# Designed miniproteins, single chains, continued (2): the designs that were tried, part 100

Each design is a single chain, and the fold is of that chain. pLDDT is the mean over its residues in the fold that is shown.

## One batch from the design tools (miniprotein)

Design m7467
Fold by ESMFold2-Fast:
Structure m7467 (fold): chain A 88 residues (1-88)
Amino acid sequence: EEGVKLAREGKIDEALKVASLAFLKGDYETAVAGFEAIVEREGDKNYRAWIALANAYKKLGDFEKAEEYRQKALEAVKDNPELYEFLK
């Protein structure tokens, strides 16, 4: 809830911090909601949110969505060969 609100207000760094804290606490559903709100607003501008979302879905056991968002992160960085090789 708080992470989603912060993302909608454009406070992306604060939203990312709140969603990441939920992830660290094992609240993966709250983390997913926060990271999805960041991605909805930032899209390809925030590949870290795509990676975080992929990791959160992996923790929830949703490997299909985890791979989908991992591929979106790779697509977002495809024009940066060093970052692409690091993330694949």
Scores: mean pLDDT 78

Design m7468
Fold by ESMFold2-Fast:
Structure m7468 (fold): chain A 86 residues (1-86)
Amino acid sequence: MDEEFESLIEKLKDPEKRLEAINEFLQLVDTIPDEKERIELLRRAVEEGLGLTAPTFHLESDDPLERDISEAFVLIALGVEKANAA
């Protein structure tokens, strides 16, 4: 898992492979049952792979965990949209 995740982060940095890497990463994260682990991986993918450090959109929630997941998904979704447009 860790090695596979690292490979996906590396692919996210490559503009030619970015869209495919984002899709693979989202599928990988969806298979992880631990919510905290999913959040950590999503944050790393967004920050290290996509280079996004300041999310502007997120779900309004009193639960920090749910908010973090929402922020990460929004950032990855924006990354997919930008990569697809390029």
Scores: mean pLDDT 61

Design m7469
Fold by ESMFold2-Fast:
Structure m7469 (fold): chain A 102 residues (1-102)
Amino acid sequence: SLKVSIDSITVDSATGKATITVSATGTSAPVDFTLYLYDTSTKKWTLVGSKTNALSATFTVTGLTPGKTYIFKVVATDTAGNRASAQATVDAGTGSYTTESL
């Protein structure tokens, strides 16, 4: 069955830039990735990236505020319409994160 993982997150707190690497497993067929960002202080979800026809993707997200906590959510969709998702809670000041599959 289709699975997606958030493999790494690197945060540059000086610039407010995060680099997020994701991959899909349990399939050999390419998937479409969609990346969302949740700001825990504003309680708002924003679409921040997409990649079509891939088994891995690297996303760059800018505009993060050091000291804020964010949630990244990635959704992978295959050609049959199956979906998998994963999320990570990230401290934009330290770059520390915790991941979970959804």
Scores: mean pLDDT 84

Design m7470
Fold by ESMFold2-Fast:
Parts: sequence; structure tokens; C-alpha cells
Structure m7470 (fold): chain A 72 residues (1-72)
Amino acid sequence: SRADVVAVARELLHHSLTKERADALSARTGFSREQLLELDTEIGIIKLESAATREPLSDEEIIERAVERFLA
């Protein structure tokens, strides 16, 4: 569900996605490692875009935008 993607995105926003974390998170959430990497990449892109603005996005806004791109 969208709520499950949001929960995973929140974890990825606060912690680097290492191989060990990707394997553990995949086993716990049912997301593939490839899906986790895709979502982590989208979060990284939004964070870079946000940092370039005068009014940086909140954590929740970064999560929502990344989730929208991931589910597109």
C-alpha cells in the first residue's frame, strides 16, 4: 500500500542504505533490494533539489514527493 511505501521511505531518509540494511529491510518489508534502491535514489534526488531552493522541503514533503515518483 502507499502507507507501506511511506513507512519504508521514512526509514531510508534517516539511514544510509547499505547492502546489509537492504537485505534486512527487504526481508522485513517484502520490497526487493532493487525497489529499495530505486526509492532511496528518488529520495536522494528530491533532497538535492530541495537543498537548491530558498525554502527547503520538510522531511514529510521529501517522503511524499519520492513516494509519488516511485509509484508513478
Scores: mean pLDDT 80

Design m7471
Fold by ESMFold2-Fast:
Structure m7471 (fold): chain A 77 residues (1-77)
Amino acid sequence: DLKKARQIVIDWLRSLPEEERAAVEKDLLDLAKTYENLPQKERQLKIIDFLIEWAKRLGAPQEVLDALELLKKKVEE
């Protein structure tokens, strides 16, 4: 369920402490600028991979990692 997977990721991001959330947001903006000239699908894959790495760094629950992987698979389709 893509809607549920997206909601799991959003809820996780909202649950992060302010300083961790600010770091993720800053890196997302830097990533968006770096890949602004890539096709939309490739940009989305880069963003999802970035979120997976941040989730691993911050010790996110397996449910969040599973949701991100499902979203990545659907973008690759």
Scores: mean pLDDT 82

Design m7472
Fold by ESMFold2-Fast:
Structure m7472 (fold): chain A 60 residues (1-60)
Amino acid sequence: SMIDVLDKSIANAEAALAHYEKLGNKEKAAIFQKIIDFLRELKAKLEAGEEIPDDNPLTV
């Protein structure tokens, strides 16, 4: 389901965030934090029954 895809995407982004924070790459860490926030918002909208745009590459 779309929720399962979002959960996996969030987990992958959180792993990437932790990796770049450990490396001291704050620029990359900030990007992944924004991705996580965006994916969490999409998951919340999907759980509320709102439509998610199919053209969003971060949702697949």
Scores: mean pLDDT 77

Design m7473
Fold by ESMFold2-Fast:
Structure m7473 (fold): chain A 68 residues (1-68)
Amino acid sequence: GMEEKLKEVLEEVLELAKKNPEMTALEAAVGLHDLSKKYGVEEEAKPYILELLKHPDADAVELLESLL
């Protein structure tokens, strides 16, 4: 299962993407990396960051919702 703190960080990035509809998966990956470092879940977030980076020009909301 997903760790609660990791889930919270992923949900925070998703909410940022919803407020910024032009946000790309690359931009979401950068935001997720920064928040994961701040909250101490960088290693747990790594697989999600790599999934976003597979399609860097894709819509951030669409890819993030597929990961939750």
Scores: mean pLDDT 84

Design m7474
Fold by ESMFold2-Fast:
Structure m7474 (fold): chain A 100 residues (1-100)
Amino acid sequence: MMEKVLEVMEEVEKEGLELMKKMEAPQELIDEFKEKMEEAKKEVVDKKLSPEEAFDKLKEIMNEAAAKLIELKPEKAEEIRKEVFEILDKAYEKVKEIEE
């Protein structure tokens, strides 16, 4: 279901943005994350990507944002990794339910 996939993507975007604000990420990193999420959502719709393919894009975008944020805030690396893992784990569980 495309609508459920997009809902999961919107939830990941919201939680990722909340994490970036909490970690005082620079506006450029926040804007880049938003742009990548919009492009990924568009590609999911235009190419009719599977829930698994959509999750792979979420994982890539989240891990890239996390890596850049950790480079800027190395003292917060463990907290950032934990939060990103929890966001992606929750998204993965929801994606698995869509495929069933």
Scores: mean pLDDT 85

Design m7475
Fold by ESMFold2-Fast:
Structure m7475 (fold): chain A 100 residues (1-100)
Amino acid sequence: MLQLVVEVLKDGQEILGAEPVEFAEIVKKNLLALAEDPEKAKKLNELFKSGDLKAIEKFLREEIIPRNDKSPKISEEEAKKRLDPEVYEILQEAIERVAK
């Protein structure tokens, strides 16, 4: 799972042409915005539990890769409560690997 997320994020960073640190901030912001939506948080948790790698890749590309101007209303601590711990840890590790 972690390797898939890292590959999706690296591919997204190349497509956007963003610097690693800038891209990591975009992904973190989008992850917080995703966790703010209970239905999207639930869907992400369920997708990770399913092990459907193609569905996970598609969801990540649609929800956390695109550059958007949404300002998340929740904290990182609140996001951690809304996502499964394993899901949150995998996403944070992948973001750190892209940021260097």
Scores: mean pLDDT 79

Design m7476
Fold by ESMFold2-Fast:
Structure m7476 (fold): chain A 100 residues (1-100)
Amino acid sequence: SSLEEEAIKLLEEVKKIEEELAEKFADDGTIYAQMQLISRELEEAIEAIKKGDLESAIRTVKGLKEFLELMIETETNEEVVEAYRKMLELLEKALEILEK
């Protein structure tokens, strides 16, 4: 449906931010590992939406949101924190669509 397509688009926008962070901070092992985990979870959520498994997609996106909220509390790099906040905003919009 068009709503599921919009949710996928929002998750793909999060993936673009993640990919930009991974490229910029490639030499930071912690950020790199966090970005790999985020990438895997985003791909899992997108595939769940495509398969019509909205319950699994919602659970994965909620878990990813909780993970980003925790990362913001411990991250000292303001640019990375700002990127995580933008990711959270996009994930919240995706959840609003998926929970309708």
Scores: mean pLDDT 87

Design m7477
Fold by ESMFold2-Fast:
Structure m7477 (fold): chain A 75 residues (1-75)
Amino acid sequence: PIVELVYKEVLRAALEAGLSEEKAREIARRTAEMVKKALDAGEPVNKELVQKAAAEAARELGASEEEVKRIVELI
């Protein structure tokens, strides 16, 4: 499933970016929820949407601009 794939990829990217397991899981969860909402609305899901959603989730959870950039680059 696309949503599960997004969760796993974002979790990996956040962990590789140096975030804690707890924070990485929450970013991945919120990103997957945003992607599911886009799919349910009939919107196309692409890498740019995933990157934008992950960046937004990371910022909401207090990640630094440098951490956000690393997560996006690793997706």
Scores: mean pLDDT 85

Design m7478
Fold by ESMFold2-Fast:
Structure m7478 (fold): chain A 79 residues (1-79)
Amino acid sequence: PPPLPSEPPVLEVTGQEALDRDRVVVRALMRAPSPEQAKEQVRELVRRMEQRGGVRLVSLEVTQLSPDRQLVTMTLERV
């Protein structure tokens, strides 16, 4: 199968709030046809961030706003 570069998981960050020096809540809009697909894409992004080092996913919540728009709320912790 050809390597077709489709758009990466597009997170449009709508808000960022520091809970602590080591914890940040990030809210973003993602274009995905389902909350499950949005969660999978976010998990892949987190995996890439963990490979860079310094962050860990604490919690992930996805709320459907429309059939193709999902609201993603992530809590990230600095390690």
Scores: mean pLDDT 74

Design m7479
Fold by ESMFold2-Fast:
Structure m7479 (fold): chain A 88 residues (1-88)
Amino acid sequence: SEVAEALAEAAREAARNAMKTGDPEYIEQVRNIADGAVSLGPEAGEAVTRALREAADEAYKNPSAKEVADQLRRIADEVERRVRELRA
C-alpha cells in the first residue's frame, strides 16, 4: 500500500529527528503516526512497526540516544500488539 509506505517513511523521518535532537516533539510525532497507522489497519500498522524497529536499532548504536531508542521500541511493541488485536 502506498499509504502504508508513506506512513513508514514519515515514522522514519520523525524517529531520525528524535535521535538527532532529543526533542520530545518528534517522539510525539512518532506516536501520532503510529496511531494513524493502526486506525488505517494491520498493513499500515505492520509497516510502521518495521520502520520503528529499524530506527530503534540504529539509535542503539549511539549510547546518547538510548532513551530515544527505548521509546521507539516501546511504541513499535504497542503498535504490534494493537495490530494483533485487529487480526483477532
Scores: mean pLDDT 88

Design m7480
Fold by ESMFold2-Fast:
Structure m7480 (fold): chain A 87 residues (1-87)
Amino acid sequence: MTLGHLLVKELEKKVEETKEFILSSKYLPEEKKKEYIELLEKKLEEVKKVLNDNSASLEEKLEAVKELEELIEKIKKEVEEYEKKKK
């Protein structure tokens, strides 16, 4: 319980920092900012459900966290590519 709550808080913090990064972008269109933020929020809620599921295996919980981390990296890369292409 306690360890799971600490992990959830850390993931929530990473998502919030990623949302701030998206919102600070000068060249990413507003529609894309909304799309990426909604995608991150939906994935975070899915991961939180898996982490709180007592029937989920450790492997399933680790995979859920990995998928969220990979989504964060993908979104960051796409935002950086927009910044790079616009100089």
Scores: mean pLDDT 80

Design m7481
Fold by ESMFold2-Fast:
Structure m7481 (fold): chain A 91 residues (1-91)
Amino acid sequence: MDAERAEELRRLHEELKEAGVSEKERLAIRLRKQLELAEEIGAPEEEIETLREMLRAVEASPSYEEAVRNMIAVATRRYGVDPAEALASLE
């Protein structure tokens, strides 16, 4: 992810926090924005597919905790990457 995309997602996160949007809905909105940005720049199909699966998992989950766990499971299975480590970098 380039610095411009990372900054746009960080700005969106701050705006959603300030607006009082629920944690689960904020996660879904961030994933939708990340998917939009990935499609705009012509990101690899693998990245786009993973983001779509993560978004579906989050939207299908009844709680924020389940949404986060299901999202992490999708990312870990697809890439063997620790998405929690990636998420921590966004603090």
Scores: mean pLDDT 71

Design m7482
Fold by ESMFold2-Fast:
Structure m7482 (fold): chain A 69 residues (1-69)
Amino acid sequence: SPLEEAERELLKLYREAIEKAKTDDQIRQIHALTQRYWGQMRELVAAGDFEGLEQVLEQLRKELEQIVN
């Protein structure tokens, strides 16, 4: 399902960020960020807005990279 695919992509980005994290503060920021984005992604999937979903996933990737660098 599109929801399961979205969750899989989110979890992939989350795991990659956690593997790069060096501090407890970075881990907390990653958890908070991914939880917030998951809420947005679920709404986009429910609306059938798959272009919005791709943009949100790209933005999540960029923000996660900023936390761990």
Scores: mean pLDDT 88

Design m7483
Fold by ESMFold2-Fast:
Parts: structure tokens; C-alpha cells; sequence
Structure m7483 (fold): chain A 94 residues (1-94)
């Protein structure tokens, strides 16, 4: 279980980076000058939310031993990544 959770955490952090890099490319293709600070802030906040979620799992506050629990974890990770991309876009366009 612990080894599998570390893999999921690592994969989530990698997906966050990929999602932010995709959004950066799309904004740059649209002629938006993307500040590095906007990317760094969105990545930092997304990473912090992912780490908090895995801390909740380690404390037993979110059960991941069931199929339903694992699906809830994946859904929460998708939402964190989505919100991080949204924040990045808002900061880049400000």
C-alpha cells in the first residue's frame, strides 16, 4: 500500500507539471507573455495541495484501501490539477 501510494503521489506531481506546461504552451501560442512567477506560484500551490492530500491519507483521514477510495483519490487529484491550471491561466492573463 505505501509503495503504491508513493507511486500515485509521484505520478500526480508529474501530471501537474505536464498540465501546467501544456497550458503555458497554449497561452504562448495565443501571443500571451507568460510570467515565470505565474508558473512557479501555480506549481507550488498545486504541489502543496497534493502533499496535503497524501498527508490526509497517511493520517487515515481518507481511506484508499477500497476501489471507491482509490477513485475518490484520483478525482481529488484531477480537481487539484484543474484548479492549478485555472489559477495559472488567471495569473498569466492578469
Amino acid sequence: MEEGLEKVRREALEELRRALERERRELEEQGVEVPEEAYEEAERLGREEIERLFEEIRRGELPVGSREGREALRERLREIIRRSVELFRERALA
Scores: mean pLDDT 81

Design m7484
Fold by ESMFold2-Fast:
Structure m7484 (fold): chain A 77 residues (1-77)
Amino acid sequence: DLGLPEKEQLELYAKSLPEEHQKLIREVYETKGLEAAKQVLKLAILAVSGYSKEELRKFREKEGWEIPDEVIERLVK
C-alpha cells in the first residue's frame, strides 16, 4: 500500500494491458464502480496471459462475479 487512491492503483496495474482493455476497465469503473472495474482488471490480466473466453467465463462463475458476457467478449478477440 503506497497510499495511492484505489482508482490510481487500478490505472497503474491496467497500464501494462492493451489499450482496448484499459478503455473497457475505465468504462466499467464509470458505469459499475470500483469493485466491478477491479474484477474486469483481473479477467483482463488472465486474458493477456492466454485464457480463452470459456476459461474466463468459468473463472467468473467460480468467483461469483456478475460480469456480462459482453465484457468477456471484448477482453478476448
Scores: mean pLDDT 80

Design m7485
Fold by ESMFold2-Fast:
Structure m7485 (fold): chain A 68 residues (1-68)
Amino acid sequence: DFEEFKKKLEEIKKSLGMKQKFTEEAIKTIYEYTKGDLEKAFQILVRLKDHPNETITAEDVKKVLEEM
């Protein structure tokens, strides 16, 4: 369920102290890659934690995924 995944992703984001917002496309990219796997989603967010932009886009996510 994509909506449940979005809620869990927001919880992970808060646990990591991330201030950045995610675009809907970025969240969809994470969801499609992980197939809803929250451990993989956590690993992606850890790599994005120190990203300098206030907004994380699908392009930002795809660059991280290329390195995984």
Scores: mean pLDDT 80

Design m7486
Fold by ESMFold2-Fast:
Structure m7486 (fold): chain A 120 residues (1-120)
Amino acid sequence: SKLVDEVIRLIKEGKYEEAEELIEKLSPEEARELIRRLIPLYNEAVLNKNEELLLLFDRLLVKAGLLGELKAFYEYLVQTSKNEEIRELAREIIEAIEAGDEEKVLELSKKLIKLYVESR
């Protein structure tokens, strides 16, 4: 997809806001293609605490309809995180996923990612 190729180019150039605007225009299938192509960058974003990339991946999972995968990740954080605020936000995100409240999922994910990035 030309749109998927353009999003990857914008991400590589650090143009995250422009990438986010194009992600909203993706079909669910294009979003799944993009997730598959960005997995190596996602792993680096987790290790390097890259807030912008972590936020983009959560948005892509929602756009792709991969809420089950997103839920599994937050269930893992509830079980493994040593930070009670992260565990509590992860529980709230799981409840929002189960309710199908995509806007609330993205709002709470943003709060959790900020806490994760700021943690030392």
Scores: mean pLDDT 83

Design m7487
Fold by ESMFold2-Fast:
Structure m7487 (fold): chain A 85 residues (1-85)
Amino acid sequence: MGKVIVKAKFKDGEHAEGWAAGFAAGLGDSPEGVSAEYEADVETGEAVVEAVFKTGEAARRAGEGAREGLADDPNAISFEVEVEV
């Protein structure tokens, strides 16, 4: 199993919630996904997503995708991505 934890802060709180919900939903559609949970604060623009995968490789790919997406997101102020395998 692998786990990914993504913490991000956005300029727009609605964007933060939409990003977190979309990321968690995408993981729910993955055959390698086990669970996904998210929290978002629309007032502060802070979001956290924690997801568990059947394999460490799937967790690594999810972490890479999150880093790439957030690095290219003009609304992202800061982010941290942790992958546990």
Scores: mean pLDDT 82

Design m7488
Fold by ESMFold2-Fast:
Structure m7488 (fold): chain A 97 residues (1-97)
Amino acid sequence: SAERERRLAEALAAVEEFIANGLEATLRREAEREGAEIGQTPAEREEDIRQLARRMGAVFAEAGVGEAEIRERLPDGAVFEAALEGAELTRKKRAEA
């Protein structure tokens, strides 16, 4: 219960930061916050961003942010697709719980 409330508060804070600062800045800050290394080459960096986008999608789903709102907030392409995948996986886990 307390752990779930903490996770929800963190998810809501992340969504607010995303809305205020934009996608790439938020993904970079999440990587730094979690102690993740950002790749040195453009290809490695692109993969890191996709991986973080999937995690951000899960955070959005936990905060109750729907697909339409994600579509409005994220740029088109692989990052957007990764975020939708993360959100959908999180929703499926909830449905099976």
Scores: mean pLDDT 66

Design m7489
Fold by ESMFold2-Fast:
Structure m7489 (fold): chain A 73 residues (1-73)
Amino acid sequence: TEELKKKVIEILAKLLAEETGEDLEEAKKKVEKAFKESNWDGYEIAEKLAEEFGISKEKAAKLLEEAIDEAIS
């Protein structure tokens, strides 16, 4: 659902901002861009997040999973 997608983006942006020390609004823009440019593919999203935030692909994938789990709880 659209609401679920928005919630995932908001949670993930917060997690990434905390992990990297980036501003929350800037982190949110980067997360939204990654989702848009990856055609909502989880593998590609993790790859783009790793590149944008300068973290490992493993870390990006873990944070994405955590955001999804929290959003559906």
Scores: mean pLDDT 82

Design m7490
Fold by ESMFold2-Fast:
Structure m7490 (fold): chain A 95 residues (1-95)
Amino acid sequence: SMEEVKKKVIEVAVKYTEEALELLAKGDYAGAEKVIREMEDEVTQILLDGGITDLDQVTEIGKEIKKELIKRGVPEDLANWIVSRIVVRWSERRS
């Protein structure tokens, strides 16, 4: 269901974003980028496996990801960047 897809995607996005934040705090920009790419691949696979084919659906999921990241103390600019990375990656792979 959409609700199950949202739950999985939020969990994955939070996990990897928190890991990337720790790496960024240490000045490990290469490690942070690697972790974000792993997040993009895993999130995109969950969306595709869940049958998400509509940009409006991905946008709504992105709003929920942003909301949860901000609730957990992620800066708004980083949360927006994470959501943008997810939307772009999904768009590239939804062939």
Scores: mean pLDDT 86

Design m7491
Fold by ESMFold2-Fast:
Structure m7491 (fold): chain A 105 residues (1-105)
Amino acid sequence: MEKLREEAYELLGKAADIVEGKLSKEEVEEIIKKAKELLESLNLSEEVKKKIEEKIEKLKTMEEYLFLGAVAAVRLAVNPDDLEAMALVALSTIKIAEMYLEKLK
């Protein structure tokens, strides 16, 4: 759990760097891979997956996803075993990264 939590905090930091336009395409693609690896490691229940999907579907901008990730990180600081919060940080990071790569076209 501690290792996965640290990875989630690192991903949130990288998501902020993406929003600020500080990273190359290659760095952003590596971040997507790491976020997907974190999600796979969480072994989420179907109930948690559904709750996460509903939260993600409501958002449309990189800034909204970054805010969701930040709120999830606060939840992790209060409850270190919050798998939903770790998954929300990872998914928010993936959405931000995908939107950034689309803008580079």
Scores: mean pLDDT 83

Design m7492
Fold by ESMFold2-Fast:
Structure m7492 (fold): chain A 82 residues (1-82)
Amino acid sequence: SPGIEEIEKKLKEVEKLTAQGKYALYVEKDKEKAIKLYEEAKKILDEIIQQLKQGKAPIDQKKFDKLRKELDQGIEDAKTLP
């Protein structure tokens, strides 16, 4: 299904942006870049959640909750680091 393929592609982008955000925050020490990357990942994750609510694809809800918490934690860390 095209809807499933689109969701899988978006999920891979969320995972990629999350990894890039972590790299920016912990390796590059660029808090502004990290926040932008995490916020972009969060926006895509919200799009995936909307598509799931429309019943377009089976995705593990626990995986979404974990990704959301990881993104929220990354944003919090970026805002609180000196």
Scores: mean pLDDT 82

Design m7493
Fold by ESMFold2-Fast:
Parts: structure tokens; C-alpha cells; sequence
Structure m7493 (fold): chain A 93 residues (1-93)
């Protein structure tokens, strides 16, 4: 599927330290994937991977991209929830 392919490409970019490429792939996926549930999956996967690398700045950028391009209420609510999670993790670091 498109979402599985994009998740693999984002995961590889993050593992290689290519955070700008990962964020560009996320933005493209959020604009092209028609299913909101698949866009939620992509956003969650990307943010979780960036958090696992300790890159809270890139994780916040991922949320910012979602809030900029998304019109679906459930994806927007996920992005807000992820933003709050990132802030909490930064305060504990």
C-alpha cells in the first residue's frame, strides 16, 4: 500500500539521520494519501520514530506540518495530542 511504502521510506530516512527528508516524505504523504486513518497512521509512526531518536525538534516539526496541511478533524486532534506528548517528554528530559 502507499502508506506502508511511505512508512518504510520515512523510517529509513530517520534511521540514516536524514530528518529533513523524512519530514518532506511525511508532508507529501499527508497531501496524497486519501484515507484519513492512513494519514493518522503515517503521522503517529513518524512522530514515534523521531521521539525514539530523541529528536524532539524534528517531532515538533512533523506535528507543525500536519497542522499546516490537514483539514480532517481527527488527524488534527491526533496532531494536537502528539504536540502535548512531545512537550511533556521535553520537560522530563
Amino acid sequence: SEVEKTKKEIGKAIEEGNYDEALELLEEGLKTIKNPEERKELLQFTVDKLISQGNYEAARKAVSIALKVEEDKDVILLAIGLQLRIIGLELDS
Scores: mean pLDDT 89

Design m7494
Fold by ESMFold2-Fast:
Structure m7494 (fold): chain A 79 residues (1-79)
Amino acid sequence: SPEEKIKELMEKVKEEAKTLSEEYKQRALEFAEFVERESKEFIERNKDDKEIIESLMKTAEELVEGFLEKLKAEQAAAE
């Protein structure tokens, strides 16, 4: 289900965030919580449109992965 996929994505972020310093970890978790909230609201509003929900899930995964990559790069550059 879309909700299960969001839960799996959030768990992935929590695991990845463990490798970050507290400052970057907080940023990662805050962004992930934002994406989770927006995704859940979008799914509820569009529950009968499977195609748009699938598109959203792909976009949410790409946004979260891209943000984590940027945070890791910023942390590495700060050292």
Scores: mean pLDDT 80

Design m7495
Fold by ESMFold2-Fast:
Structure m7495 (fold): chain A 84 residues (1-84)
Amino acid sequence: MELSEEQAEAVRNLARAARAQDAEAFERYLQKLKEAGVPEELIEAAVRAGTELARDFYLELALKELERGHVPDIDALVAAEAAE
């Protein structure tokens, strides 16, 4: 699946809202992605990236995959971050 620029931005903002624990922003972007028909797997991966990745470098790697409509391997990214 390919995301539009607007959908890619919403995915990025959802992950960042989850990380910031900004409930208002989180609900706004979650609703936008659901209305756009973005797969639940991509939405779940964006939330997991925001909540489970502490370092900006690994979050940006996950966001890069999500922007392309690909579900990143969050468990692998979490393990790589923990190994540093």
Scores: mean pLDDT 82

Design m7496
Fold by ESMFold2-Fast:
Structure m7496 (fold): chain A 76 residues (1-76)
Amino acid sequence: MKPKIHIYVLPLRVPDDMTVEEVEAQAKAFKEAVKKNPNAIVTGDVRPLDPSEEAQRAVEAVRKAVEEAIEYTKKK
């Protein structure tokens, strides 16, 4: 089975006030939480932001964390 997992996109709610490092840290923490508790499911949609470089990096960090969490879940 390939369940749909969505990250809760809290850091991307206010991208103008968030640094890329803060978004990456949040995404990493979420990924670790999912790995630690494979039955813990959270939802949140990852949408593309405006083409600003900072916004692109923030979205990419979140997408990467979500993809890794999904891959880990599929493996188990």
Scores: mean pLDDT 52

Design m7497
Fold by ESMFold2-Fast:
Structure m7497 (fold): chain A 108 residues (1-108)
Amino acid sequence: GAEQSGTLTTFALRVFLKAPEEQLQKDIQDLSEVLGVPVKELEILADSLRKASSLQEVAEVIVSFRQQNGIEVRTVESETEDLSFALELYKKGKSIGEINKALIEKRS
């Protein structure tokens, strides 16, 4: 649902912004339970996200992951817009919980 979609977007943003590994490992465990995807698949996703140099490349990685795991189909354009929106909130000092809530509201 929208909650799962928002969680993937904020996880990808955290990886792109080089958040602490302890936080990323916790996010991987939580996301594995929420999405029903094995931890190993999310670790591969994180490695791909760490190699991304732009929000568009992050969006492309997320879209591929969604397709491979049967998660809500989204366009690269929609994911890039959501990532840009989330990044602006992050720059304003919003918490990940607040950003997830804002993404859900934006998608509703």
Scores: mean pLDDT 81

Design m7498
Fold by ESMFold2-Fast:
Structure m7498 (fold): chain A 77 residues (1-77)
Amino acid sequence: SALEELFRTLPEEKRAQFLITRADDILARESGATLVRLASTLPLEHLRAVLDWLESQNDPRFDGVVRELRRVVEEKE
């Protein structure tokens, strides 16, 4: 997808912020699984930033994504 292509062309330090700003678009046009997959490619520090932001939204639509990303973080620690 165009969103995945844009994500992969970004410098590593901009990828976490891209997922944060595009989270609603990714969820609506792709899936929560896509958001999990893209976030899981990030370094642990950046992955935690995305997870923290998603948790702060307190949006039930992100509950599945948050649960899966918590597992990814625990496995990388």
Scores: mean pLDDT 82

Design m7499
Fold by ESMFold2-Fast:
Structure m7499 (fold): chain A 83 residues (1-83)
Amino acid sequence: MAEALRALLEEIKRAAEKLKEEYPEESEKALELAEKAERALEAGDVEEALRYATEAGVILAEALYKAGRFEDIERLSALAEQV
């Protein structure tokens, strides 16, 4: 579980970086949530980490859809299903 969540957080950060120029507010918010999720996971709070990761994923999915980055949405969704 923790490994799958870490993989999801890495993909969230990667997708957010791709959106930095076109959707800076969504990118910044997703990165903040991913950082909070990483801190929660490091503290052993998997439930809180999953909550933040889910919030980041929703924000990114909407921005990625608007950006036409459907392959990034598919990758993010596939990783989220493993958590």
Scores: mean pLDDT 83

